Designed miniproteins, single chains, continued (2). Designs and how they scored, part 107

Each design is a single chain, and the fold is of that chain. pLDDT is the mean over its residues in the fold that is shown.

## One batch from the design tools (miniprotein)

Design m7950
Fold by ESMFold2-Fast:
Structure m7950 (fold): chain A 55 residues (1-55)
Amino acid sequence: GELERRIAELEARRAALEAQLAAETDPQRRLALQIDLGMTALEIGVLKLVLKKEE
């Protein structure tokens, strides 16, 4: 369904952000990546809960 596609897109984004964070040495850019990663992980969690409620 649409929720599963959105979750897959966010999981791909999370993987890309984790790779960028592992390569990033600038403290300000690392902080921005950590915030974006945290927000992405939260959205994945919320969508997974919504998906379970629709079962």
Scores: mean pLDDT 85

Design m7951
Fold by ESMFold2-Fast:
Structure m7951 (fold): chain A 101 residues (1-101)
Amino acid sequence: MEERLKEIKEKADKLLNEAREAFQEAGSGTLDQAEEAVRRLKEIYEKAKKMLEEAKSRVDTPEDKEAYEILKKTYEEIKSLLDEAEGFVAARRAAQAALAA
């Protein structure tokens, strides 16, 4: 149980750091780089979602509840970063299309 909670914390922190790096790339690069960063962020989001769904099935102990809360917070933050990054890329695509017209 203790080892599992530590592993979950480490995985959550890693996913969140990877998501933040991808989010920065989505905001600062070329449109192609931004689109690739959004793809990476979607993959990170799907991993966080899967971990959260697995944690929901195991909420019988205080450690399981703590793991769920950590993963839920991580998932919500990654989801927010993804939504913002997708909005940014969509706006850039719309601007490029307008210039081509």
Scores: mean pLDDT 81

Design m7952
Fold by ESMFold2-Fast:
Structure m7952 (fold): chain A 99 residues (1-99)
Amino acid sequence: QLTEEQKKALLEAVNQVLSDESVQNLFNDEYYKQVLETQLQKLENAKNKEEARNAVLGIIKVLLDNNKKEQARVLFDKAKELGLLTEEEEKYLTYLLSQ
């Protein structure tokens, strides 16, 4: 079950990352803008940990695909702290962030 406190903490972390000047340039690309806005909306409407996890992973993927590794790490650390990630996802993202 996703608590309101966990959801709020996750949304605050995502909004902080998306407000970063280096990330805001991705919103000039129509494709990345649509993906990021869609994932943010999915996170805002998330009813359980799986929905929240899938939305955050979608944002992390866009950040990693665009070499925003430090911003991706912020979201990874928050999702890990909140116990949202599977063991397999945690290992995979740790690997990608170490490259």
Scores: mean pLDDT 85

Design m7953
Fold by ESMFold2-Fast:
Structure m7953 (fold): chain A 56 residues (1-56)
Amino acid sequence: SAAEKEELLERIDRLGTRLAILKDDQALLEEVRELIRKNPSVEELRELIRKMEAKL
């Protein structure tokens, strides 16, 4: 759903901010931005969140 996608995108934005502060991994942040630009599915967003959380 659109609401679910918006909530997941907010979660990704917060994780991205934390990763930028704690890990200077510009390559990962660019990969995140590239995926988001492609209008990913809910499942792709959930998988991205799992990968980002694994880096924290």
Scores: mean pLDDT 78

Design m7954
Fold by ESMFold2-Fast:
Structure m7954 (fold): chain A 61 residues (1-61)
Amino acid sequence: ITVPADGASEVIRLIKESGGKILEIKAEGDFVKITAEVPDSAREKLKEVAEKAGGKYEEKS
């Protein structure tokens, strides 16, 4: 998940509230790349929030 820096805190909060596990947070200029393990129930909402913030959502199988 890659989001603008101002959207990163909300994405992190959603991951924690869903019972997800944050694996890595990397700041890249005006964006933050967040790698996390999340329950399937949280995936759709995280994708929606990331896209609404102007970011990208990617899943690794």
Scores: mean pLDDT 72

Design m7955
Fold by ESMFold2-Fast:
Structure m7955 (fold): chain A 81 residues (1-81)
Amino acid sequence: MKHKVSILLVGKDGSIYASEPFEVEEGKTKEVELINLDTGERYKAKVTLKDNEVIVELPEDIEARQGLAEVDGKKVKVTFK
């Protein structure tokens, strides 16, 4: 079963990074683009959906302060790896 996921995070630089909505299957990892909403710069992150938790593996260029994820319209826990 595929779920619709979106991610928003606040970097330690104060910038907001967002993904467009994407689909991923439970227990699988997908590579997605995060867009810095202030600069328009794009970064690749790996996202795994597991037990209604979203695990985000960020590139070295991004240090996350806070994260929010939505799965099928509901807010879920975000963990950074």
Scores: mean pLDDT 81

Design m7956
Fold by ESMFold2-Fast:
Structure m7956 (fold): chain A 67 residues (1-67)
Amino acid sequence: GAVIRKVTLAEVQKVTGLSRETAERLLEMALEGASREEIIERLKELGLSDEQAENAANAILGGVEKL
């Protein structure tokens, strides 16, 4: 639901420091079936470290499981 989506977006922003728009695009990629590896690669392209990208991907995928 909309509440779960908003909570997931807020958590991704908190973990990554990325804008809401960027966090929303990453969440949509995961909802469209992007692999964990593809999400990590996109996060690294945005300037995140390996550790930050893995933590962010876990938050995104955990949020998708609830949607």
Scores: mean pLDDT 76

Design m7957
Fold by ESMFold2-Fast:
Structure m7957 (fold): chain A 116 residues (1-116)
Amino acid sequence: HHMKSYSARFETPVYDAADEFVGSLVVEITYSEDDVYTVTVRWLSADGELLAEYVAEATTLGEIGEHLVRALEPARRRGWTLVGFPNLDAVIDALKAGENIEGIEAAEAAWRRAVA
């Protein structure tokens, strides 16, 4: 028996082009009984202050993956390094391969392994 709502959270530290710690990236995926996923990506400073927020709705796990790619473009353009970032493709692939809420749990587990 499943809960009426679900949420998964991914977090990774961010380093600039000089390998200095500049903050963290937090990704939250929330699912509700409306069959809608809410994807929230937050950029936090080294002190935990909110620098930027991206929020999007998706109806498929594939759309969640596309929103994650889009939300990470600013870091790619700046040459910033995210711990586990090369393994984010595995998380996105798990989301796209999933057809239900369990796909998000698998993606979260893959993320935890990638950043451990």
Scores: mean pLDDT 66

Design m7958
Fold by ESMFold2-Fast:
Structure m7958 (fold): chain A 78 residues (1-78)
Amino acid sequence: MSAEELFEKGKEALKAGDYETALELFEEAIRKAGEASAEQLLYRGIALDGLGDHEEARRDFARALELGATLADFVAAA
């Protein structure tokens, strides 16, 4: 699967409440892309927060904002 296909499957898992599967798919997508985009970090952060990994989620959200994630991106992910 492409990095984009993995990312889309991760979003589907996240919508289903399967945070563990979502995290695995997002991490594989980031590995295949070679670097994390602001959007990818945002969604990985949401999955981490859902799993109770609040500190790691906070780091991903901070990095997403540094890379240009906007309030609109956070609203779209909710």
Scores: mean pLDDT 80

Design m7959
Fold by ESMFold2-Fast:
Structure m7959 (fold): chain A 67 residues (1-67)
Amino acid sequence: SAEEAVERGLELLREAGAPEHIIETLRQNYDAGVDPVMILFAIARILEKLGRLDAAEEVRRMIEELQ
């Protein structure tokens, strides 16, 4: 589901060492009704910037499953 995909993406960001305020902002945006696909694209981009290419690929696969 979209909710499970967003939760997994946020977990991957936490494991990658993303600052907690970024994770909280993304969760708040999802709760406010932002498109989960847009949230997942943001997560993938942040993971790529943190050098977590495998985690970013996992998130991109989740995006494909939601489309």
Scores: mean pLDDT 87

Design m7960
Fold by ESMFold2-Fast:
Structure m7960 (fold): chain A 60 residues (1-60)
Amino acid sequence: MSPEELEKLLNEPLSEEKVKKLLEIIEKHPFSAQGLVAKDYLLSLKDPELEAKIEEILKK
């Protein structure tokens, strides 16, 4: 995913599809700039379920 595509995704309304795509970016590229941005966005939502899921992905 290009930086431009990531910015477009982040500007979309919050949805299940958006969350799924962001989690996929973290899973594929956890230490990339894209993965860090996706992680920060999801953590900013203050959702304990998403927080636990992100930890699980990073722990693998």
Scores: mean pLDDT 78

Design m7961
Fold by ESMFold2-Fast:
Structure m7961 (fold): chain A 114 residues (1-114)
Amino acid sequence: AQEQLEQGIKALKEGNYALAAELFWEYVRSQVSEEELKKLEEAFRTRDLEKIKEALKGLDPNVAAAYLLGIAASYLAIGNNELAAELAETVLKEYKSADESLLEAARYLLEKAK
C-alpha cells in the first residue's frame, strides 16, 4: 500500500536499491489483480522496454511508475545504470500524472544512474 511506496522511496534515497526494488514490487502486488501481476512479471523477464510499456497500458499511473522504479532500482543494484536510467526517464516522460513523490524518486534515480 502507500506505506510500502514511502518506504521504497526512502530505501532508494539511502542507496539500498535491492530493498527499494522489493518495496516497490510489494506496492505493485497490492494494487493489481493476479492476472495483471502475471503480465507485469512476464514483461519484466523480457527486458524489452516496449513490452514493459505495453503491459502497463490501462494501469494507474502510480502503479506504472512504481513498477518501472522497482525494475530500475533492481538494475542499479546490479550495476546496470544504462537500463536503470532508461526506466527512470520513461517514468518522467510517459507517467507525468503520477504522484510528485514518484516523479522525485525517478529524478533521484536518474541522477544516480549517470
Scores: mean pLDDT 84

Design m7962
Fold by ESMFold2-Fast:
Structure m7962 (fold): chain A 77 residues (1-77)
Amino acid sequence: SMAAAQAAALKAEAAALQQALKDREGQAIRLISDTAAADSEKGKIVGEQKAAEVRAAAAEAEARIAALNAQALAILA
């Protein structure tokens, strides 16, 4: 049915966003570690800013994933 296909597409989008979030988290951990290893006041400030950006992006991605999953559930109901 079209409803099942639409729900599957939304779930696939949610899964892709979840994978992108994991990939971004890994990249961010490396970048934060690299800036922290600089052992300078400037490096620490940059690391804190990058950590805040990563947290904000993660929260946005989690909200989008939840919304897509909720839409898929509603379509199937």
Scores: mean pLDDT 77

Design m7963
Fold by ESMFold2-Fast:
Structure m7963 (fold): chain A 67 residues (1-67)
Amino acid sequence: SELEKLVKEAGEKIQAAQDALAAGDFETARRHIEEVERLAEEAEKKGDLETAEILRGYVKGLREQLA
């Protein structure tokens, strides 16, 4: 389904953001975090509020690592 594709893409972006943070590549990490936020908004528009909430939780945690 389209939602399954979204969840898979979000997982890949979360991993890429974590890898970038570990490497000290904060610019790349910010781009991937913004992509996850966009996917959370898309999940919400599709009516999957639980997936949107989970993805926003990851976004918050990743952004805290940038501070």
Scores: mean pLDDT 87

Design m7964
Fold by ESMFold2-Fast:
Structure m7964 (fold): chain A 63 residues (1-63)
Amino acid sequence: DLAAEIIRRASPEQLPLAVLYHMELVFALKYGDKEGAVKIAERGAQDLPELADLWRELAEKIK
């Protein structure tokens, strides 16, 4: 699970923001907002550059 891998690889400093974006992504997908989910994943790549590869891969899998 790619989203779980992002949380596992997040440093202690990145973890709160990574968890926040993960929760927003899960809610977007649960309510059928794929476009919003992709934007959240792209935002995660921008705001968490150390994990950007995983966030971009997640965006591609959703789209």
Scores: mean pLDDT 80

Design m7965
Fold by ESMFold2-Fast:
Structure m7965 (fold): chain A 111 residues (1-111)
Amino acid sequence: SDKEAYERVEERLRELGIELTDEQLESMIGFTLTNELGTSTLTEEDYKTLKEKHPELLRFLAELTIASGGQVLFKLEGDKLNLQISDEALELLGLSREEIEKAINYLLSQK
């Protein structure tokens, strides 16, 4: 199930030592929004939308970005999130693309 995939991905992130505090999350998002020369993984509009509607998804995406060493690109398109992640990042994470996509679907279904 999507919930089981989410729980699996969360467990794996914790095994990798990835656990963001609210302060760390805000700092990371601030860096993304102020970096005019870097490839932003999230726009200011997408950040505001996710913070308001899906705060747990925002945290999840930030934790994935750290765990992958920044090798994740995501774009919010309406009520769907499009995810691009390299095969190398997936190998480092020890996760499948399908598990991550199911986890995102679960979090998008939450308030």
Scores: mean pLDDT 73

Design m7966
Fold by ESMFold2-Fast:
Structure m7966 (fold): chain A 75 residues (1-75)
Amino acid sequence: MLEAAKLEQQGLGYFFSGQYVKAAELFEKAAEIYKKEGDYESAALAYRKAGIAYKRAGQEEKAKEYFKKAEELKK
């Protein structure tokens, strides 16, 4: 849906401005919407973006959790 894509674009904006936690939260919301729509590939990519954002924020445990969520959607 357009809503998930808009959240992902907003997340990228926060990511490039250095607001990594806010970016990760938006990527997570986009991933959940994609998953509800049955778009597991877009959901996995959005979870990976959330993981990257948490890693840039220094939240290694959260980053690992979201990378795992992305991988689980591909299996």
Scores: mean pLDDT 85

Design m7967
Fold by ESMFold2-Fast:
Structure m7967 (fold): chain A 89 residues (1-89)
Amino acid sequence: MLTEDERKRLEAAALLVAAAMYLVIGKNYLKQGKFDEAIESYKKAIEYARKALEVLEELETPDENLIRSAQAIIDEAEKGLKEAEEKKK
């Protein structure tokens, strides 16, 4: 049976998959000039990645790879969000 830490790592990994999916969707909308949809998708990517970081902070044994993945998604999504907002104006 999964340990509490293993369960939390799986939860964080699932949240990061959702975050990565929304990051890709946001990038695709940005390329299409659909700035409102891009903004919404990037905000969701940030939300899911931040939720993953909160779960990862609860781990008894830190998972540096998942923390780095979450931070990379947040950084990319924040950059995309700024680009979409600037192009919308």
Scores: mean pLDDT 87

Design m7968
Fold by ESMFold2-Fast:
Structure m7968 (fold): chain A 71 residues (1-71)
Amino acid sequence: MELELEILKALARMAAAVAITAAKNAGDEEKVKEIEERRERALEEIERLGREGDLEGARELVRRLVKELSE
C-alpha cells in the first residue's frame, strides 16, 4: 500500500517536471507557477486519499493530472 502511494506521488512529480520543463523552454513563467501549484495540490490530495485508504481515488487523481498536463 505505502509503496504504491509513493509510486503515485513519484508519477505526479515526474509529469509536473516534464510539463514545467516544456513551459520554461517556452518562456512561460506564469505556466510554470501554475503547474508547480497544481503539483503541490495533487501531492497533498494523494496523501489524504492514501490516509483514507482510497488507493483507487489516488490512481484516478494521478491519471487525470497526467492527462491534463499532457493535454
Scores: mean pLDDT 83

Design m7969
Fold by ESMFold2-Fast:
Structure m7969 (fold): chain A 116 residues (1-116)
Amino acid sequence: AVTLTESGGGTFKEGSSVTLTGKASGVDFSSYDKGWLAQRPGEPARGVAMISADGSETWYAPEVEGRFTISQDHANSTLYLNMNNLKVEDTATYYALLSNDEGLYLGEGVQVTVVA
């Protein structure tokens, strides 16, 4: 079975930094494009950061560009989201995502709460 487990959530002060981690198993991690979705209470999940399978291309939602950095470690099958200068508006459940032409895998989600 494929697993994708997120960690690094919690409650943080505005202006702080946190790194979210998504660890995969049971999958050819290097063959997948990867990303992070954020779901605010009462809203649909939306993409905030993406990285191509080979790491050559990244994308960020305009509201997080310059503050968030996505990276991956193929040797450890781990996806990272480094979140700098946190804002109250970053409060959401964050889901790691793996996607290719063979399938789509979504993690269970990790809660990030940002307080003023």
Scores: mean pLDDT 90

Design m7970
Fold by ESMFold2-Fast:
Formats: sequence, C-alpha cells, structure tokens
Structure m7970 (fold): chain A 96 residues (1-96)
Amino acid sequence: MVSEEEITKSMIIISLAVVITEGERGKVSEKTVEYARKAIEHIEKEDYEGAIEYLEKAVKEEPENTVTLMALAKAAELAGDEEKAKEAREKYKELK
C-alpha cells in the first residue's frame, strides 16, 4: 500500500509535469517551467520548504495558474504549514 505522503508527492510531481509540458507548447512561461522543475527536485528530496519557495515563485509569475496553486497547497500541507496551505487553497477556489 502507498502512504498518503507518497500519493501527495506523486500528485504534485504529475501536476508540475503537466505545467512543464504546457510550457514546451508555449502556453506557460519559461520561468514557470524552470520553477516547476526545481520544485519537483525538492519534492523528490523531501525538501518541502525548498519546493514551496519555487512554487511561490511560479504562482507569482502566473497567479491564475490553478495547477501551480494546488501544487503549492499540497507542498505546504506536506511541510506542515497549514496557514500557507489554506491561503493557496482559497486562491485556487477563487479561480474556479
């Protein structure tokens, strides 16, 4: 059985891989792609604080990108930063 942490990590990585693919098609900025790649590297090392820093940069580059907002919320949840996770989820809901 896969742990909830491993499932959440996999969801973040898959979501950010979609962002990278959309960037290769010119639909997402090159900086957002760079920040997504860095966030994946930090998630794989279980450095959730490092991942949050790059995801915050990605959100700043494209504030309406719901995928990076959800990834930020999930990374903050893994880091135990409940306030940051809540703020990211609220921003995500506003963009629905």
Scores: mean pLDDT 83

Design m7971
Fold by ESMFold2-Fast:
Structure m7971 (fold): chain A 95 residues (1-95)
Amino acid sequence: MKTKEEQEKLEVEIEIAMALMEVAVLKLEADRLEETHKEKAIKTLEEGIKVAEEHIKKLEELKEKHPESAEELEEAIKVLEEQIKEFKERLEKLK
């Protein structure tokens, strides 16, 4: 049986998984479009940056609510920040 604390841990894990998956899907879509549809690839990378920034904000809010999960949330935020950097570098090369 799940305790309330276990349910709160699950909430954090689900939010991290959703954030990482949504950004990964946009990265794969940009990779697919980059060779054939440059303009669509640019728009997908711009969306990827925006989505990653929105998820970072949500994960930072979760750190305030669940300080016991701060380390896991910080690691996820770091991954998202690295993806934003990659997307920005790719945009500069495509423009």
Scores: mean pLDDT 84

Design m7972
Fold by ESMFold2-Fast:
Structure m7972 (fold): chain A 72 residues (1-72)
Amino acid sequence: MKVYSEEELEEKIKEYEERIRKDPKDAEAYTNLGKAYYLAGKPGEAIFYYEEALEIDPNNEEAKKNLEKMKA
């Protein structure tokens, strides 16, 4: 389901990619990238970023729950 315009999603993706470049251990930025890609209809990219978030922070419940839903 899309709750943002395509342009808003592209800007959010760019912002979170910039956060990751500045801090590659920012698990929240990876989780938010996963959500943005899922909303943009790109589930493969969403799964990738949720898995990266969990590699950084295995206790990230939001990334874990979203990844489990996508694998079901």
Scores: mean pLDDT 80

Design m7973
Fold by ESMFold2-Fast:
Structure m7973 (fold): chain A 73 residues (1-73)
Amino acid sequence: MPLPAGEQAALLYDALGRVFERKGDLEEAAELYEKAIEADPNYAEAWENLAKVYEKLGKFEEAKEYKEKAEKL
């Protein structure tokens, strides 16, 4: 069963973001998670991963907003 195009793109960007996060490239990981959210705003995992990256970057206010967004999905 094929996923909607946006959801497929979100999965790919999320997977790439995780690779860069694992490398410690937090800014690149954040950009990839933002692209995942642009592709599918209802993809809760991308919001959770973006929040985690922003916490690691010291951007706690933005991290809190993204975490709350993920929890509401």
Scores: mean pLDDT 82

Design m7974
Fold by ESMFold2-Fast:
Structure m7974 (fold): chain A 72 residues (1-72)
Amino acid sequence: HMENIEKSHELGREIARRILLATLRTLAKEVGEDPEAYVAEFERAFDEGDLEKMTELNKKLDELYRKWVAKK
């Protein structure tokens, strides 16, 4: 049943989106950056299905994490 597969993918994407957005907001605030820039960029990439851009945003998440660790 194709609809069941589509619904599972949609739910997985929504859960992943929420987790990543929450993580971006938390890390950006912790390093003293405005989270809105990263959140907006991630939402755009997610809406467009741009896998290359989503990979860049994952690298941004790593950068924010490293900055957070360095500030501690």
Scores: mean pLDDT 73

Design m7975
Fold by ESMFold2-Fast:
Structure m7975 (fold): chain A 92 residues (1-92)
Amino acid sequence: MLEAYEVVLEVAPGEAGRRDVLAAVARAAGEKLLTDPRIARIEADVTDTSARITVTGEREAAERAAREIGEAVAERSPAVTAVGEVRPAALP
């Protein structure tokens, strides 16, 4: 059964920070999609002040992937100022 989980990252305002966060999200999401067959879909909405990452897949895998992607992006991008809690999201 597919479920969706989201994590929201707060980003310091600036075009360079937004591009850095977008690149980090693309890398982390791409890695999960290629290596975990339980993940069906990853969506990202990245602005100059936030990044919202939604992972759809098997419950435990999707929740874990959302957390791990959020942590990886925060570690790689100093523009990330806060990492939100992983929460259930509506399926698209």
Scores: mean pLDDT 83

Design m7976
Fold by ESMFold2-Fast:
Structure m7976 (fold): chain A 60 residues (1-60)
Amino acid sequence: MEVTVTKTVFLPEEPSEEEAKRIGIAIAKAHGLTEVKDIEYEVRKTDSGYELKITVTGTK
């Protein structure tokens, strides 16, 4: 079954593309996805740091 998970993470410094992908894989594992098919992310600067919004698509 294909599943999409979206999560927002707050970080003190700007995440790299590699860091965003690693966080996405960790989210997929935490939500029981056995395969990761796609990871999308967006970064927004806030007054207290950075908001990282990650969307992971995979299968259970």
Scores: mean pLDDT 80

Design m7977
Fold by ESMFold2-Fast:
Structure m7977 (fold): chain A 119 residues (1-119)
Amino acid sequence: MIDELRDAIINSESVEEAIEIIIEKLKEALETEPLHVVLGLFVYGIAVLLGKPVPVLSAPSVRELAIKVLRALGIPEEVAEELVEAIENRDFERIRKLLEEIAERFNVEKALEELRKKA
């Protein structure tokens, strides 16, 4: 699952395709997996999308850990909290809009190109 998600994001032809891959895997995971696995998968997808390694961090809860990791990746706290809330509420339209905003802010197209060159 994780390796498949990474390869799919890296080999996406556009930022829009990468976002749809993350959303589709998130939808699938929310049907079959407990929330803590879903949050872990989502945080990993965001790290790949940004071309950054997942930081080794700790927190009292999985929810707090997800927010802390997203913040360490450079995502503002308010946006990180809103993303986690949207996942908990299965608000895929809101997740898409937030991912599009993050992709624009971090120039994800260039990050993905650099990541492909290192693979």
Scores: mean pLDDT 76

Design m7978
Fold by ESMFold2-Fast:
Structure m7978 (fold): chain A 106 residues (1-106)
Amino acid sequence: SVRAAVAPPGATIAQIRAAPSLEEAKELAKSAVEAGTALTRGFIEALRAEGRISEEEADRLLARVEALTAESLERIENAEKEELPGIVLEYAAGLGALMVEAAALA
């Protein structure tokens, strides 16, 4: 089993809360989402390249990562500052579940 290595750390949530503006808080949240998505895509692609999961399994997982990323980025764009920590934590939980599922398929 794999834990999401780029799940937003407590430090990222603290930085979002401490950010002096909504715009800075949103940029921190977007950066955390983009980093987590890049790592998870890389993990799934590595499993596919090693032949540990099928092309179809990799495509389905990558589509779910893309959907979660798009939803999370839209939520961040429309959020108030106080909502951003919750959105990032929900994203991290969803991403972690996808990584565990990918590892279990391998």
Scores: mean pLDDT 84

Design m7979
Fold by ESMFold2-Fast:
Structure m7979 (fold): chain A 63 residues (1-63)
Amino acid sequence: SAPEIEAVGKDAEEATKKAREALAKHGPDVKLTLTGTDKEGLEAMKKGLEASFPKLEVTVVAT
């Protein structure tokens, strides 16, 4: 029942900024999708976010 939020960026920096904005608005109990072209950077961000917010579910979509 957690809301699904998508953070889309050209790279990991943009996706991180949008993810932080979504977390500020909705809190850490959400399903967050990180979308961008930098798969390695997005995966590193997922690891950092999950370590900081144990209730946060993070999915990475690299295109």
Scores: mean pLDDT 71

Design m7980
Fold by ESMFold2-Fast:
Formats: C-alpha cells, structure tokens, sequence
Structure m7980 (fold): chain A 55 residues (1-55)
C-alpha cells in the first residue's frame, strides 16, 4: 500500500494531487478524475483513486 500512503501524504502536505480512478457511488463504480485537495478530500473520490492506484 505504498501508493495509498504516498497519495495520502501528498494530499496532506500539498494543495492537491491530480488523480484518475474509479469510485463507488450509490453502489455503482464511477470513473473519477480531478485533484484531491487538503481539507477538501471527498471520501468517495479518494477511495476510488486509491483503489485504482493499488492495482
């Protein structure tokens, strides 16, 4: 889970981390893209991006 740790550290220490991945919304997998921002990390987007990076 080095990718997970790196993404979380970057988000906590910076203004944002550009990511593309999938997230689960309403029981469905949806593709997400954008920037994960410190203090504005939506759980669904973070979880999806992290899951995509762990592949």
Amino acid sequence: DAAVAALRAAAAGGTGVPVVGTARADGELVEVSGVIEEGGLPEENVAGAVAALRR
Scores: mean pLDDT 50

Design m7981
Fold by ESMFold2-Fast:
Structure m7981 (fold): chain A 70 residues (1-70)
Amino acid sequence: MEELYEEALKAAETLPEDQSRIVKWAAEKAYEAGDEEALEQILRLVKEATPENADIYATLAVMIAEAAKL
């Protein structure tokens, strides 16, 4: 899980700065919640993101993290 969180942070660095910050926040919240599945989903979204769709994927990552917080 810690390794997965680190990988998500590293993948987020490939995004534009604003979206990178949002995704890093989402990954941190999923990690704090102990939700490994949410972290895996966030990581997959980030790896598939392009500069053109990064804001949509960042929004999806936030939604996943908010669901994990419960």
Scores: mean pLDDT 79

Design m7982
Fold by ESMFold2-Fast:
Structure m7982 (fold): chain A 62 residues (1-62)
Amino acid sequence: MNLTLDEVKKIVGGSLTDRQAEFLRRLINSGVGVNPGRISFVVPDPEERNKMLDALKKIESV
């Protein structure tokens, strides 16, 4: 999946900062894995992690 920063922002409805959206885009596009376990491993901040997990669920629904 090759998402642009703007596509990630559109899917998540602006709930993420540019930095958070870019980080999520890189995770999806780099083949690191898009599952919740991978995000939990690479994102140590619980609030930021929860926002990214919610964003991932929205991306999966598209």
Scores: mean pLDDT 67

Design m7983
Fold by ESMFold2-Fast:
Structure m7983 (fold): chain A 100 residues (1-100)
Amino acid sequence: MIKPLSPELAEELRRLLVDGSLADIQEAIDRYEKRLNELKEKGAPKEEIEDVENFLQALRDLEAWKRRAYEKAYEKLGIPLPDRPLTQEEEDALRKALKE
């Protein structure tokens, strides 16, 4: 059974949900995966490790949701979603397309 996120991680998730691009979410995933590895290597408390693991899962779920929204925008433009990380310019164009 998954423990609820710490208030700090819950606030970061909320900011990424409201204002985060796919690039911002991917950067957060990379940062917290590195932090998780460091915590495991240092023998950090299980509670801290579980908080970061739960946050990473929430970030991955958020990425999947936003990617689906962007796939719909690309479909409207007649362009397939690329199999590579999107550039900031591409994400800005997709956000603009989703508003129209």
Scores: mean pLDDT 72

Design m7984
Fold by ESMFold2-Fast:
Structure m7984 (fold): chain A 55 residues (1-55)
Amino acid sequence: SMNDEIRKKAEELAEKYSLEELIAKLTEATRAGDDESALVYLAAAMEKQEELEEK
């Protein structure tokens, strides 16, 4: 599903980038009007935050 695709992409980005980098990318995508990329970066930032809180 679309949600599964977003989650997979978000998990990959969360492994590749820091929380700060993901928030910066989210902000840039939002400013560019790229709502699709903004959603993926938001999901990645949330995933990263959850991982950090579990440790």
Scores: mean pLDDT 80

